# Designs tried in a protein design run: designed miniproteins, single chains. Part 75

Each design is a single chain, and the fold is of that chain. pLDDT is the mean over its residues in the fold that is shown.

## One batch from the design tools (miniprotein)

Design m2759
Fold by ESMFold2-Fast:
Structure m2759 (fold): chain A 75 residues (1-75)
Amino acid sequence: SKEELEKELEKKEEEIKKNPEDIKALIQAGELYLALGDYEKAIEYYEKAIEIAEKKGDEVSVARAKELLEEAKKK
């Protein structure tokens, strides 16, 4: 439900406040925004995830976040 998605998003935003460089949490927040139809916020979180993953040399997370970014941009 929308309420369940919004509650999970609040949890992810709290995780990101505690660790702003948590690539997994940033990607998951983007996916939750996408599911809620907030494509602009989804794009913002995926772009943050890409930036941090590139700084860390995490090529797998870079590739994943780029795929999700392109999907969000097509909406």
Scores: mean pLDDT 87

Design m2760
Fold by ESMFold2-Fast:
Structure m2760 (fold): chain A 71 residues (1-71)
Amino acid sequence: AAAPAGAPTPDRQLVAEKLIELAEQYLKEGNLDEAKYFVDLARRLLAQEANPDPTLQARVDKLEAEIEKKK
């Protein structure tokens, strides 16, 4: 959901989750280039976190494997 500016928010992990969802959607649509683009962005955002969500990391890993499998 779009949130107004406010108190400190875990924006980076939230953005990574949204990017993962977009990558999953593009992968299902057969748009491998867009899926890879969003997966790479999510991975980079998670890499910048001191304590990344392991569930999001696992989803990124699975998406990368699925994209490689389809290419």
Scores: mean pLDDT 75

Design m2761
Fold by ESMFold2-Fast:
Structure m2761 (fold): chain A 68 residues (1-68)
Amino acid sequence: ALPSLSQEEIEKAMIEAANEFLKEKGSDKVIKSVAEVQALLKTLSEADKGAFIKLFTKKAEEIAAKAA
C-alpha cells in the first residue's frame, strides 16, 4: 500500500520514479514536471507501466521514511 503522502510528495515521487525509469532504459531525457511524467506514461507498454509503478512505490516509501 502507498504511504500517506502530501500531493507535493506524490508529485516528487512520480518525477523521481520517471527519471530513474528513463536512466534504467539508457535514456538521456530528464523529467522535471508531472505533465512530462503523464506524457511519458501515455507512450509506455503495460509492462513498462508496471516497472514505473514499482519505481514510484519505492520512491514514495523513501520519501515517507525520510518524513518519519
Scores: mean pLDDT 79

Design m2762
Fold by ESMFold2-Fast:
Structure m2762 (fold): chain A 78 residues (1-78)
Amino acid sequence: MKIEVKTVKITYKGKEYEVRVAIVTEEDGDVIVVPVPRGASREEIERLVKELKEAEKTDFEKYLKLLEELLEKAVAES
């Protein structure tokens, strides 16, 4: 997989923030965008992607909670 970390502008709870995201390109061409904490390593980003993908398939409510927690942390570091 290819991982690029970029700062993107998002709207979250009615406010605009500049947050760090990992843009992960899978071998099949699928692109996944994951909010990442400041200073996250490649290994940490790969772990977060795997955790989110597993939760999305097994427990959608847990997936949404994990995504929300990552987003809130990224926003707090913006």
Scores: mean pLDDT 75

Design m2763
Fold by ESMFold2-Fast:
Structure m2763 (fold): chain A 69 residues (1-69)
Amino acid sequence: MEEKRKELVELMEKGKEAIEQGDLEKAEEYVRKIRELGEELREEDPELSELAFSGAEDLEERLKKAKEE
């Protein structure tokens, strides 16, 4: 379980870094991976799954804003 939480945190951090660097394609890839992890965790760890989907939504909002500029 801790390994999955660590993976989620790492994906979220990398996604944020990609947006900050202007690598929007890489940021989209991390959002996709986070959503896939969230789906995987729905039955096993619902709280971690919700955290994953919340993180993906936050990154998607940041990504949309970056694309508008």
Scores: mean pLDDT 81

Design m2764
Fold by ESMFold2-Fast:
Structure m2764 (fold): chain A 63 residues (1-63)
Amino acid sequence: MVQYTDDQVQSVLSTFSVYDPDSATQFQQIYPNMSPQQRSQFISQLINDIVQQVSGVTVVPTP
């Protein structure tokens, strides 16, 4: 699995909070308690969701 730096993680979470601030707050609380494997999967899923939202090619809930 891919590894992310703390700066990359914070950037992803900050970007995600623009689209879903409630979930972003919950994720900030649970992220430090995750295993490295869970962290990698979690951040990868967030990046994919952000890309889909900003690209507008699949889903854009709030343009």
Scores: mean pLDDT 67

Design m2765
Fold by ESMFold2-Fast:
Structure m2765 (fold): chain A 58 residues (1-58)
Amino acid sequence: MKLYRAVQDFPATGPDDLAVRKGELLEVLEEIDDNNVKARSLTTGETGIVPKSYLEEV
């Protein structure tokens, strides 16, 4: 399982985006492109797109 942590709040600006809070743990499900991933929140179980710049690998 590839784990990431949100380094800052991301408010979900698009319909396929996942809103995350700073410190939230996420599982990366797939890479969409060089800048975006599809992730699942370990807190809420919701899935969506998060920019890689908002995440750090743990």
Scores: mean pLDDT 82

Design m2766
Fold by ESMFold2-Fast:
Structure m2766 (fold): chain A 57 residues (1-57)
Amino acid sequence: SLVEEALAAVKAGDFERALEILRQLKQEGRYDDAAKVAFALVKAGVDPEEVSRAVQA
């Protein structure tokens, strides 16, 4: 699933890929899944403001 791919990307340090999937989940209206990916990015050390910008793009 996209969520599993995004979480695997976060674990691998591929934050660019995880942010791409986050934007796709938002575009598809999958808000709960998008929130889960956003939370994982913030926990991994990505700036909350950068994550917020990706969600709002």
Scores: mean pLDDT 82

Design m2767
Fold by ESMFold2-Fast:
Structure m2767 (fold): chain A 120 residues (1-120)
Amino acid sequence: SAARLAELLAQLDAHRAEAIAAGTAEAMRRFFRRGLELLSTVTDRADFLRLLGHFAAEAGEVIEASDASKEELLELARETAERLAEIMLAKGFPEEEVANIVEELLREFASIAEEKERAR
């Protein structure tokens, strides 16, 4: 429902704020775990994709704020990709669509990780 989506978006915003304030690799990992858990509760396809888009945007901000190494970011990317694929397949998303979304996520993660390492 629209009310449930609004509640999930607000919860994700709160988790983002906590992760950014902490600025640690541990807080970043906690944000990703919480975001994936929220995504797992969404049953409507359109609501899922809206929450996923919001999660991806906030994930970039959390990564930028974190003290995580390139290796920690790439490992988190792999774990996130695997868990997201499991969630999406369980919800009946086509394998091709899941592969495309996961590949885009991994590409963005690699780009942010490389830029962050270069800025050090």
Scores: mean pLDDT 87

Design m2768
Fold by ESMFold2-Fast:
Structure m2768 (fold): chain A 98 residues (1-98)
Amino acid sequence: SAETLRAFEERFLEELDEFVERVKNASPEEIKKLSEEFMERARELGRELGLSEELIDAVLAIWRSFLSLLLEGVPIEEAEEHARAQLRALVAHELARV
């Protein structure tokens, strides 16, 4: 549903903001650990809200791309904005489906 998808987007973006604040001074090992915890929470939230496994996998792919950019040394603010843009595009695409 559109309402469910928007609620998921909002909560995921809030979780992304919290992750960014926690990892600003974190080691690569801490970033990986925190990322795994966030991916698990995102998967659980998506399932609780009744999102398809395909949609959940697409969201997790965006998160893995974000993590890859961080581990490659891309500035966190740049990686974050890229992830936000990808998530908004994914949600907009799903909302446009009949």
Scores: mean pLDDT 81

Design m2769
Fold by ESMFold2-Fast:
Structure m2769 (fold): chain A 96 residues (1-96)
Amino acid sequence: SAEELLREAERLLEEAERLIAEARELIERGELERARELLEEAERLAEEALRLALEAGRLAEEAGDRELLLRAIGLALRAIGLLFEVELLRKEIEEL
């Protein structure tokens, strides 16, 4: 169901956010290789969450469920934001 896809997307986003926060701490400590590995995993989770949110959005639109559609859009935007953050942190690592 759309609701199940949104719940899974939310869990993946929460895990991606945790990994990004840990990667930031590793960058500050100079542990760049480990930070890159966490950012790669965070990117995978955010990409999967975006895919699930977009699929849930299509199902919500077909069902005429406005509240689910808005939730799907919100999660998709959150995933896009995390992907952008991963890109910025990778660039920061390359400049060190």
Scores: mean pLDDT 91

Design m2770
Fold by ESMFold2-Fast:
Structure m2770 (fold): chain A 89 residues (1-89)
Amino acid sequence: LLEKGNKALDKKEYDDAIKLFEEAIKKESGKKKALAEYNLGNAYFNQEEYDKAIEYYERSIKLGSGKLKRESRSNLKFVKNSIWYKKKT
């Protein structure tokens, strides 16, 4: 599921990527679930669904650790800054 989701994301097949990562979240736990939540955040960000991207990055941060937690925090900050910048301009 994660590998198929990543392939769909690379091809910009965001609807397919979202479905595959949602399935991964339901079937996995711990690190794999946190990774699926991070990747789902990335898919929503690419569709400009910023509120959903924020939600899934926050879920990944709560469940994840180490590098994944840092990457999710970095992406969360980037999304929030991008939204704030667009509102100011």
Scores: mean pLDDT 79

Design m2772
Fold by ESMFold2-Fast:
Parts: structure tokens; sequence; C-alpha cells
Structure m2772 (fold): chain A 60 residues (1-60)
């Protein structure tokens, strides 16, 4: 599905940004993905993406 491809690609980009310690970039990608998920009515997934990204930043 198109949305699964977007989730996969965005997740890899978030991981790359976190590895580089570019936390602003990681947040930007997560917010963009969350916005797309909300437009498709997937609010729970959008919230999980944002929470998981912030949790990863806090652990770094």
Amino acid sequence: MSIMEEIHEASLKILEALYKKDYEKAREIAEELARKLREKGKEDLAERVLRNTEDAIEEA
C-alpha cells in the first residue's frame, strides 16, 4: 500500500537523522508523516510516530 511505503521510507529517514543526532530533522520527518497519517484518518498511528520519535531523542 502507498501509505505503508511512506511509513517505511519515513522511518528509515528518521533513524538516519537520529543516528546523525539531527533531532530537528527527525522531528520534521515525524511531523510530516504524522500529518499524512491524520489526513488518512490514522490518528493513533500519527501519535505513535510522534511519541516514538521523542522517546528515541530522549534516550539519545
Scores: mean pLDDT 79

Design m2773
Fold by ESMFold2-Fast:
Structure m2773 (fold): chain A 61 residues (1-61)
Amino acid sequence: SKTQKILELTKELFVAMADVVEAWLEARRSGWDPEAVERMEEAEKKLEELKKKVDEELAKL
């Protein structure tokens, strides 16, 4: 169902948000090491892509 799909995407969104926070903390602990910053940017990109998927599913309502 559409509701089930939205709830599953919402759960993925929450996990992605936590991943961004963890990546930010690791980047900070490393003194903003380029590789750690790159991982942080990848996590932020994944979060943004998930937000777009949620918006697309909501637009179909």
Scores: mean pLDDT 82

Design m2774
Fold by ESMFold2-Fast:
Structure m2774 (fold): chain A 58 residues (1-58)
Amino acid sequence: MKELRERLLRAIGEVLRAIGDVEQARLAGDEEALREAEKELEEARKKLEEIAEEIEKL
């Protein structure tokens, strides 16, 4: 449980950071930064979903 909880909190933090990066890129009009940030957000979401599935199996 402790390891799973730590992974969950880290994944949530990554998602929040990626959302912030996407917003900053949009405000700056930086299409390259936006593309990179969107990719990071998608990867962070996948990690979060995997952890959520592990929790639901408990």
Scores: mean pLDDT 81

Design m2775
Fold by ESMFold2-Fast:
Structure m2775 (fold): chain A 68 residues (1-68)
Amino acid sequence: GELEERGLRNAEEMRRLIREEGVPAEEVAKVLPLSEETLEVAREVGRILREIGDSIQEGLETGKPSKG
């Protein structure tokens, strides 16, 4: 679907900025235009992004290696 492609495209851009450049997801979300159409996809992606953030934060704060 067209909506899915648009949502995934935006999500991929966010992930690229976070993974490649290390930009925080909150700042990326402010820059990228999120429409109500992509909101549903963003809800699911938000969970994954949060888990990634939690994993990184745990590694940094708890001093544990990010082995999963």
Scores: mean pLDDT 59

Design m2776
Fold by ESMFold2-Fast:
Structure m2776 (fold): chain A 63 residues (1-63)
Amino acid sequence: HMEAAVRAAVAAVLAEHDISKLTGKQLQEILEKAREASKGATTLDEVIEQARKAVEEEINKLK
């Protein structure tokens, strides 16, 4: 499992955004979406790319 890569990508995107208004539940949902989006990826670069994209989309919906 490329879980560490997904978590690193999520953390990097969250560090670029103001997350002060997000709840712990919303942060968990973002992580779950990133995991789901990257599940079909076969390379580390694809996992990171898909995870970053999913996090950006979820943040834009929640703010």
Scores: mean pLDDT 76

Design m2777
Fold by ESMFold2-Fast:
Structure m2777 (fold): chain A 82 residues (1-82)
Amino acid sequence: SMEELREKGREALKRGEEALAAGDYEEAGRYFLEAGEYYEKAGDLEEAAEAYAKAAGAYLRAGDVKAAIEAGKKAQELRLQL
């Protein structure tokens, strides 16, 4: 259901924020990416774009430039659709 997808998105976002606070930037990127995917599947495109932007920032801090570019591209593509 869309409600279940939104709840999974919120849980992943929270895990990403906890990882970011701990300095676990690669883990934070993965959780934020997961949150974006759940919000996108739920049709919550603004929340998905925000989560993908957070993933890009976390991956950049982790030195994972490729993952940062991919996540940033997803955020931009969704924002252009809003």
Scores: mean pLDDT 90

Design m2778
Fold by ESMFold2-Fast:
Structure m2778 (fold): chain A 97 residues (1-97)
Amino acid sequence: NPEERAREARRRGLGSLNLPELVEEVRRIMERYGLYNEEVLENPDLRYLVLGLAAGLEEARKRGDAETAAALEAGLLTVFTDPSREKLLALSRELAA
Protein backbone atom coordinates (compact mmCIF):
# COMPACT_ATOMS: atom_id res chain seq x y z
CA ASN A 1 0.00 0.00 0.00
CA PRO A 2 1.78 3.21 -1.22
CA GLU A 3 -0.02 5.44 1.32
CA GLU A 4 0.78 3.04 4.17
CA ARG A 5 4.45 2.86 3.12
CA ALA A 6 4.60 6.67 2.85
CA ARG A 7 3.11 6.99 6.38
CA GLU A 8 5.68 4.47 7.67
CA ALA A 9 8.52 6.52 6.13
CA ARG A 10 7.20 9.70 7.79
CA ARG A 11 6.77 7.86 11.11
CA ARG A 12 10.43 6.74 10.96
CA GLY A 13 11.49 10.40 10.71
CA LEU A 14 12.21 10.24 6.97
CA GLY A 15 9.41 12.76 6.38
CA SER A 16 11.38 15.29 8.47
CA LEU A 17 14.16 15.43 5.84
CA ASN A 18 14.36 18.64 3.80
CA LEU A 19 13.82 18.25 0.03
CA PRO A 20 17.55 17.99 -0.93
CA GLU A 21 18.18 15.39 1.82
CA LEU A 22 15.08 13.37 0.84
CA VAL A 23 16.01 13.43 -2.88
CA GLU A 24 19.60 12.38 -2.01
CA GLU A 25 18.34 9.46 0.15
CA VAL A 26 16.11 8.17 -2.70
CA ARG A 27 18.98 8.62 -5.20
CA ARG A 28 21.32 6.57 -2.94
CA ILE A 29 18.74 3.75 -2.76
CA MET A 30 18.44 3.71 -6.59
CA GLU A 31 22.25 3.70 -6.96
CA ARG A 32 22.47 0.56 -4.76
CA TYR A 33 20.56 -1.24 -7.57
CA GLY A 34 22.43 0.46 -10.44
CA LEU A 35 19.23 2.22 -11.52
CA TYR A 36 18.20 5.84 -12.14
CA ASN A 37 14.71 7.23 -12.76
CA GLU A 38 14.21 11.01 -12.77
CA GLU A 39 10.40 10.60 -12.43
CA VAL A 40 10.95 8.96 -9.01
CA LEU A 41 13.15 11.87 -7.87
CA GLU A 42 10.64 14.50 -9.11
CA ASN A 43 7.45 12.86 -7.71
CA PRO A 44 7.01 13.31 -3.91
CA ASP A 45 4.60 10.33 -3.65
CA LEU A 46 7.11 8.06 -5.43
CA ARG A 47 9.94 9.38 -3.21
CA TYR A 48 8.01 8.52 -0.03
CA LEU A 49 6.96 5.16 -1.51
CA VAL A 50 10.66 4.33 -2.18
CA LEU A 51 11.62 5.36 1.38
CA GLY A 52 8.76 3.32 2.85
CA LEU A 53 9.55 0.22 0.77
CA ALA A 54 13.27 0.48 1.65
CA ALA A 55 12.47 0.82 5.38
CA GLY A 56 10.09 -2.17 5.22
CA LEU A 57 12.72 -4.19 3.35
CA GLU A 58 15.34 -3.54 6.08
CA GLU A 59 12.83 -4.53 8.83
CA ALA A 60 11.92 -7.74 6.94
CA ARG A 61 15.64 -8.57 6.59
CA LYS A 62 16.26 -7.89 10.31
CA ARG A 63 13.51 -10.35 11.33
CA GLY A 64 14.58 -12.99 8.75
CA ASP A 65 11.37 -12.73 6.69
CA ALA A 66 12.93 -13.64 3.33
CA GLU A 67 9.56 -13.83 1.49
CA THR A 68 8.46 -10.31 2.56
CA ALA A 69 11.98 -8.97 1.89
CA ALA A 70 11.92 -10.40 -1.67
CA ALA A 71 8.44 -8.94 -2.32
CA LEU A 72 9.45 -5.47 -1.01
CA GLU A 73 12.68 -5.49 -3.07
CA ALA A 74 10.69 -6.47 -6.19
CA GLY A 75 8.32 -3.57 -5.45
CA LEU A 76 11.26 -1.17 -5.09
CA LEU A 77 12.69 -2.32 -8.47
CA THR A 78 9.24 -1.88 -10.08
CA VAL A 79 9.08 1.74 -8.82
CA PHE A 80 12.52 2.44 -10.38
CA THR A 81 11.89 0.70 -13.75
CA ASP A 82 8.11 0.99 -14.36
CA PRO A 83 6.38 3.47 -12.02
CA SER A 84 3.00 3.24 -13.83
CA ARG A 85 0.12 4.00 -11.45
CA GLU A 86 -1.87 0.86 -12.32
CA LYS A 87 1.12 -1.47 -11.82
CA LEU A 88 2.05 0.20 -8.50
CA LEU A 89 -1.56 -0.10 -7.25
CA ALA A 90 -1.57 -3.84 -8.12
CA LEU A 91 1.83 -4.30 -6.45
CA SER A 92 0.77 -2.38 -3.30
CA ARG A 93 -2.19 -4.76 -2.84
CA GLU A 94 0.19 -7.77 -3.02
CA LEU A 95 2.65 -6.12 -0.58
CA ALA A 96 -0.14 -5.41 1.97
CA ALA A 97 0.44 -8.91 3.43
Scores: mean pLDDT 69

Design m2779
Fold by ESMFold2-Fast:
Structure m2779 (fold): chain A 61 residues (1-61)
Amino acid sequence: SLADKLNAVDGAKVKQIDQNTFEITGNNVDWGSVIDIINETGKAYTLAVDQVNKKVTVTLI
């Protein structure tokens, strides 16, 4: 699944909220690999960054 691919990224902890929404947490996350995996879906997406909680929410469109 997409969540499994994202969770395999170094430093990443992934929680799937719904079919299109994923919360990614962690320190020293390889964000380049995260973005590459998301781009491989071919879908447009948005990122919401919470710097205080070290959390990024990805929503596929």
Scores: mean pLDDT 84

Design m2780
Fold by ESMFold2-Fast:
Formats: structure tokens, C-alpha cells, sequence
Structure m2780 (fold): chain A 68 residues (1-68)
């Protein structure tokens, strides 16, 4: 579900070293898309832009479980 994906984004972003303010910004942007897959893709894009490809890949792996 979308809520499961948004929670996975929050947990993964915390592990990647984002603070709570940054996490809420990412979640609010992802939430605009309403579709779980699109929300996940948007979060991965933001994480890649802020912390690079390796961080984005770690988020992608975390989201794989939530999207299954």
C-alpha cells in the first residue's frame, strides 16, 4: 500500500542519515503521486540528488520489500 511505502521511505531515509525535517520533505513530495510505485521512484530520485547513487540503491532495496 502507499502507507507501507511511505513508512519504508521514512525508515530507509533515517538509516541513510537524513534528519526528521528532510525525511518529512521527501515523504510529502512522494505522497503527492498517490501511487505506491511512483511515490517510491520519486523518493529514490530525491535521495540520489541529495546523497548519491549508492544511497539511492539502498533505498530502492528497502522499497522492494514494501512493493512486493
Amino acid sequence: SLEEVLEAIREAARKLGFDEEEIEEIVEEAKKYEDPLQAGLVAVKIVREKKGEEAAEKLREALREALA
Scores: mean pLDDT 82

Design m2781
Fold by ESMFold2-Fast:
Structure m2781 (fold): chain A 73 residues (1-73)
Amino acid sequence: MSKKRADEFIKKAEEYHKQGKKELAAQYYVNAGRAYLVDKDYDKAIEYFEKALELVPDNPLAREGLELARKLK
């Protein structure tokens, strides 16, 4: 289970965002959102999928994850 894996993904996302690597940052925010979905923390999942979409508005995994998290909440 991924209960603390989200924290690792968030740290990587912040590092890539600081470097201006928006697509890589968004990918790691998606990974964090998916980790929160596994833990059924839907509020945190929504937060990180939205962060991914702020960086890459058409990221299909972030859009799908956000829709799923909102539906399950």
Scores: mean pLDDT 83

Design m2782
Fold by ESMFold2-Fast:
Structure m2782 (fold): chain A 61 residues (1-61)
Amino acid sequence: SPLAARARLYRDLAEVTEQAVKEGWSLEELRARMIEVLRRHAAEHPELKAWLDAQIAHLEA
């Protein structure tokens, strides 16, 4: 379901943020890793692709 797919995305983003804090990543490294997660989810969940592509474009600006 779209809700379950979004819940998994938010969990993955939370994990990436927690790792960034623990390992002292730069904001640039955190951004790059978040974009990677969003691209993976766009590939796995075509129903979310348009919305995820917009989020990626925003982060790349």
Scores: mean pLDDT 84

Design m2784
Fold by ESMFold2-Fast:
Structure m2784 (fold): chain A 67 residues (1-67)
Amino acid sequence: EKLYELVKKKLELQKEIEDNYFTDPERAAKIAEELKKINDEINSLRHKYTPEELAEIYKKAKEELEK
């Protein structure tokens, strides 16, 4: 549950950086800092999941964002 929400937010922020990198570099830098914090939280939770469960969580997050 918590890991899924963090992964989804990470994917959304990555896209926002890509979309804003050349048009608003200051905004892109702030989003990159938020991404670092989210990545740290994801890394702290990884040990609670098997590699198969992690793959499934990432797959679900990506599929929902592609809708």
Scores: mean pLDDT 76

Design m2785
Fold by ESMFold2-Fast:
Structure m2785 (fold): chain A 61 residues (1-61)
Amino acid sequence: DAIRAALEAAQRAGAAGAAAVAWGALKGTPSDIAREAARHMAENAPTEADREAALRVAEAI
C-alpha cells in the first residue's frame, strides 16, 4: 500500500527518520500522530532528499 511504498522509498534514499515514521505507521501508530511526526521530520530535514521522503510519508498516511 502507499505507506509501505513510502517506507521503501525512504529506505532507498537513506532517510532513516522518515523510514522510522513510516514503519511506526505500519505497526499501528495512530495516523494523526504518525502524520504529525512525518511533518516535523520534514521541517527539520538536513537535506532536500530527507524532506521529500518525510513529505511522501506524511502524504501516504
Scores: mean pLDDT 81

Design m2786
Fold by ESMFold2-Fast:
Structure m2786 (fold): chain A 59 residues (1-59)
Amino acid sequence: MEIYEAVEDFEAKSPFELSFKKGDKLELLTRVGNHWVVAKSLKTGEVGFVPVKYLRKVG
């Protein structure tokens, strides 16, 4: 399981995007181009698109 941590807060701007707070843990499900991934929030269980620039790998 590829785990990432949010380095900043992000507010979803569409129903396909996932909102998160700094420090939240996300599981990477797939990469979508250079700027986005599909991830699952380990806090909420929600799945959606997240910007890669707000994530760092932790495990």
Scores: mean pLDDT 83

Design m2787
Fold by ESMFold2-Fast:
Structure m2787 (fold): chain A 68 residues (1-68)
Amino acid sequence: MREEIEAEAEVSLLHARGFIYEKQGDYKEAYEVYQKAAELAREAGFEEEAKKLEELAEEAKKKLEELE
């Protein structure tokens, strides 16, 4: 429970940070943060959250590639 609670809090925080980076146009940082959040969510067993975060990471990566 302790580890699960900490993981849930960290995933939520990383998700929020990724969203802020994305709104600022920092797509590289957004992608990295969403990827980290997705990995943590998957390790904690939060499959639905991990899937959403992976989709957000892919979207950020696509925007980053458009800025090349």
Scores: mean pLDDT 79

Design m2788
Fold by ESMFold2-Fast:
Structure m2788 (fold): chain A 99 residues (1-99)
Amino acid sequence: GMEELKERVREVLERARRLVEEARRLARENLERAETLEEILRAIGLILQAIGLELDLERLEERLERAETEEELRELLREAEELLREAEDLLRAAEELRA
């Protein structure tokens, strides 16, 4: 039903948010430890990507609150799952900078 879909979208968005927040934290730590221009630019790039994903998360959360149909919720779930994949990729990139 609609409530089950809405809860699934919420769970995916909450997971994506946690990954983006962790990636941004790691990117900021990498920026603070950066000793070369290349390291600084890579860390800044990841911070900017995290900000972009945070804005996309806010937009999807607003659309979730306004969603009135199961079709809208299915589209939101698809977009939320794509955002989750991008958040997972960003976290991996931030962890690689740390290693």
Scores: mean pLDDT 89

Design m2789
Fold by ESMFold2-Fast:
Structure m2789 (fold): chain A 75 residues (1-75)
Amino acid sequence: MEEELRENAEQAIEDGKKVIEKEKAAENPFISEEELKKMEEYIEKAEEALKKGDFEEAFKYLQKAQEIIKKAVEK
């Protein structure tokens, strides 16, 4: 179900971008500037993979971005 996979990936990319925007606007961000740059890179790579129809690569990069968020909230 390609359409469903695309929609799920697009939603995850949008959610990731919202997290980045909130952290950039925050006075005391949970995610460091270095980690935010990595997260931005992973979101961009996920978008490129999605444009190619490579859902496996897209979700791989989305998982890497999600790991940054998890590490930040764990400590």
Scores: mean pLDDT 79

Design m2790
Fold by ESMFold2-Fast:
Structure m2790 (fold): chain A 111 residues (1-111)
Amino acid sequence: ALPAEAELELSDVHKMEPEQIREVVRNAVVGAAAAGHSRLSLHIGDVKTNEHKAAVYEGIAEGAREAAALGLRHLRVTITEDGKVIDELEGPVEEVAERARRLAEEYRAKV
């Protein structure tokens, strides 16, 4: 009944508090898996600060790890700043989770 791939967009994330960004990003990834999707393409629009970037990557890492347990297999995340793509993570969900965890630590160190 559901398509194998979900496509989601999170816009204006720079207007959210970092804790809200982490929660919303985590819930988007987990929610797609819980709905039965094996693949997710997620666009995250307009980060600005290192704290916003850390929160986004923390949300991806947490969400991807949980979503893998729920059956998510592939994750693509595109992140923009001022309308420009600054990063793209794509691959097996557990690989994307580990890459996001490392990036979260790097940006958290810059806050």
Scores: mean pLDDT 86

Design m2791
Fold by ESMFold2-Fast:
Structure m2791 (fold): chain A 59 residues (1-59)
Amino acid sequence: LSPREIALRAAENLLEAGFSPEEAKRHTRAILKALGYSLTDEELDEAVAEAQRRVEEKR
């Protein structure tokens, strides 16, 4: 599983739990760091944006 896929799934779950996009980005970064991965701010922003799109499609 790629770091981008982990970030996307984490961000999607956080957004569904009621966190803001900014909070989802911060928590996703912390999760990745704990797992030994790092993404750029741009990659994290892309993952959060895609997660938001997916959450909106489910509503």
Scores: mean pLDDT 82

Design m2793
Fold by ESMFold2-Fast:
Structure m2793 (fold): chain A 79 residues (1-79)
Amino acid sequence: LELEVAGGVALLALSVEALFAESPETSALLEETARRVAEALDAGDVEGAIAVLREGAERADPESAAILRRAAELLEEAL
């Protein structure tokens, strides 16, 4: 349940950020990242989910990157 809660919080944070993203490109990046994270978590690949979040952070604007890094940290703590 710890990992499910962390994953849910991370996906919720990404969904909220995507909804309020300033640009369609940032919104699309966050939606793609959330989808890939959900797929990795569904497959039991937590390390893959963390890698996807970190990859997204490198491509995102500074504000979105901070949220993606926090999501990765939440998943790492749940391991």
Scores: mean pLDDT 73

Design m2794
Fold by ESMFold2-Fast:
Structure m2794 (fold): chain A 70 residues (1-70)
Amino acid sequence: SDLLEEAKKLVEEAKELAEKGEFEKARQLMSRADELIREAEKQGADKEEIEEVRKLLEEAHKTGVRVALE
């Protein structure tokens, strides 16, 4: 799915930004990825791909929490 591939890229970029302490930009990208995942679900995207992107999004959130505690 084009939407899921775009969401994956956004989540990976957000994780990198979170690691650099750019939390506002990271949150904006994660929010956009959430929207793309939801739209992909609405359009009947592959369940396995949706689960993979959700897991990446969870990892990005964990990275942000870890760095924010610094």
Scores: mean pLDDT 80

Design m2795
Fold by ESMFold2-Fast:
Structure m2795 (fold): chain A 73 residues (1-73)
Amino acid sequence: MKEELRELAEKYRKLAENYRKMADSVEQLAKDIEARDPSAKEAVEQARNIAEKYRKLSDEYEKMADELEKLIE
């Protein structure tokens, strides 16, 4: 029971880290697209929306990991 919760918390921490990296990567891609082609506003906006969704997912998984860790104390 406690070991399974610890393993799940670790998985959620890794998911949060991955989503944060994905958000950073997509945001960098949006900046690169904008610098290369300033007329590509639609693509830049879509990329920013995706990055924001990844940041929210990262925060949510980190919060869930914190709650799981409290349960095994």
Scores: mean pLDDT 84

Design m2796
Fold by ESMFold2-Fast:
Structure m2796 (fold): chain A 55 residues (1-55)
Amino acid sequence: SHMDRRAAILAEYEREVDRLVGRYTEALRAGDEEGVRETLRRIQEVVDRTNRLLG
């Protein structure tokens, strides 16, 4: 159903963002400036893709 599809999209979004936030935090602790930029860029990509999927 449409609701089941939306729930699946949001669950995938939550999993991906949680993983990326973890990597972002690790990069910050390590002083990895490129890792910080890369993880923020990937978070933005996940947000943009999810917004397109949800309409």
Scores: mean pLDDT 87

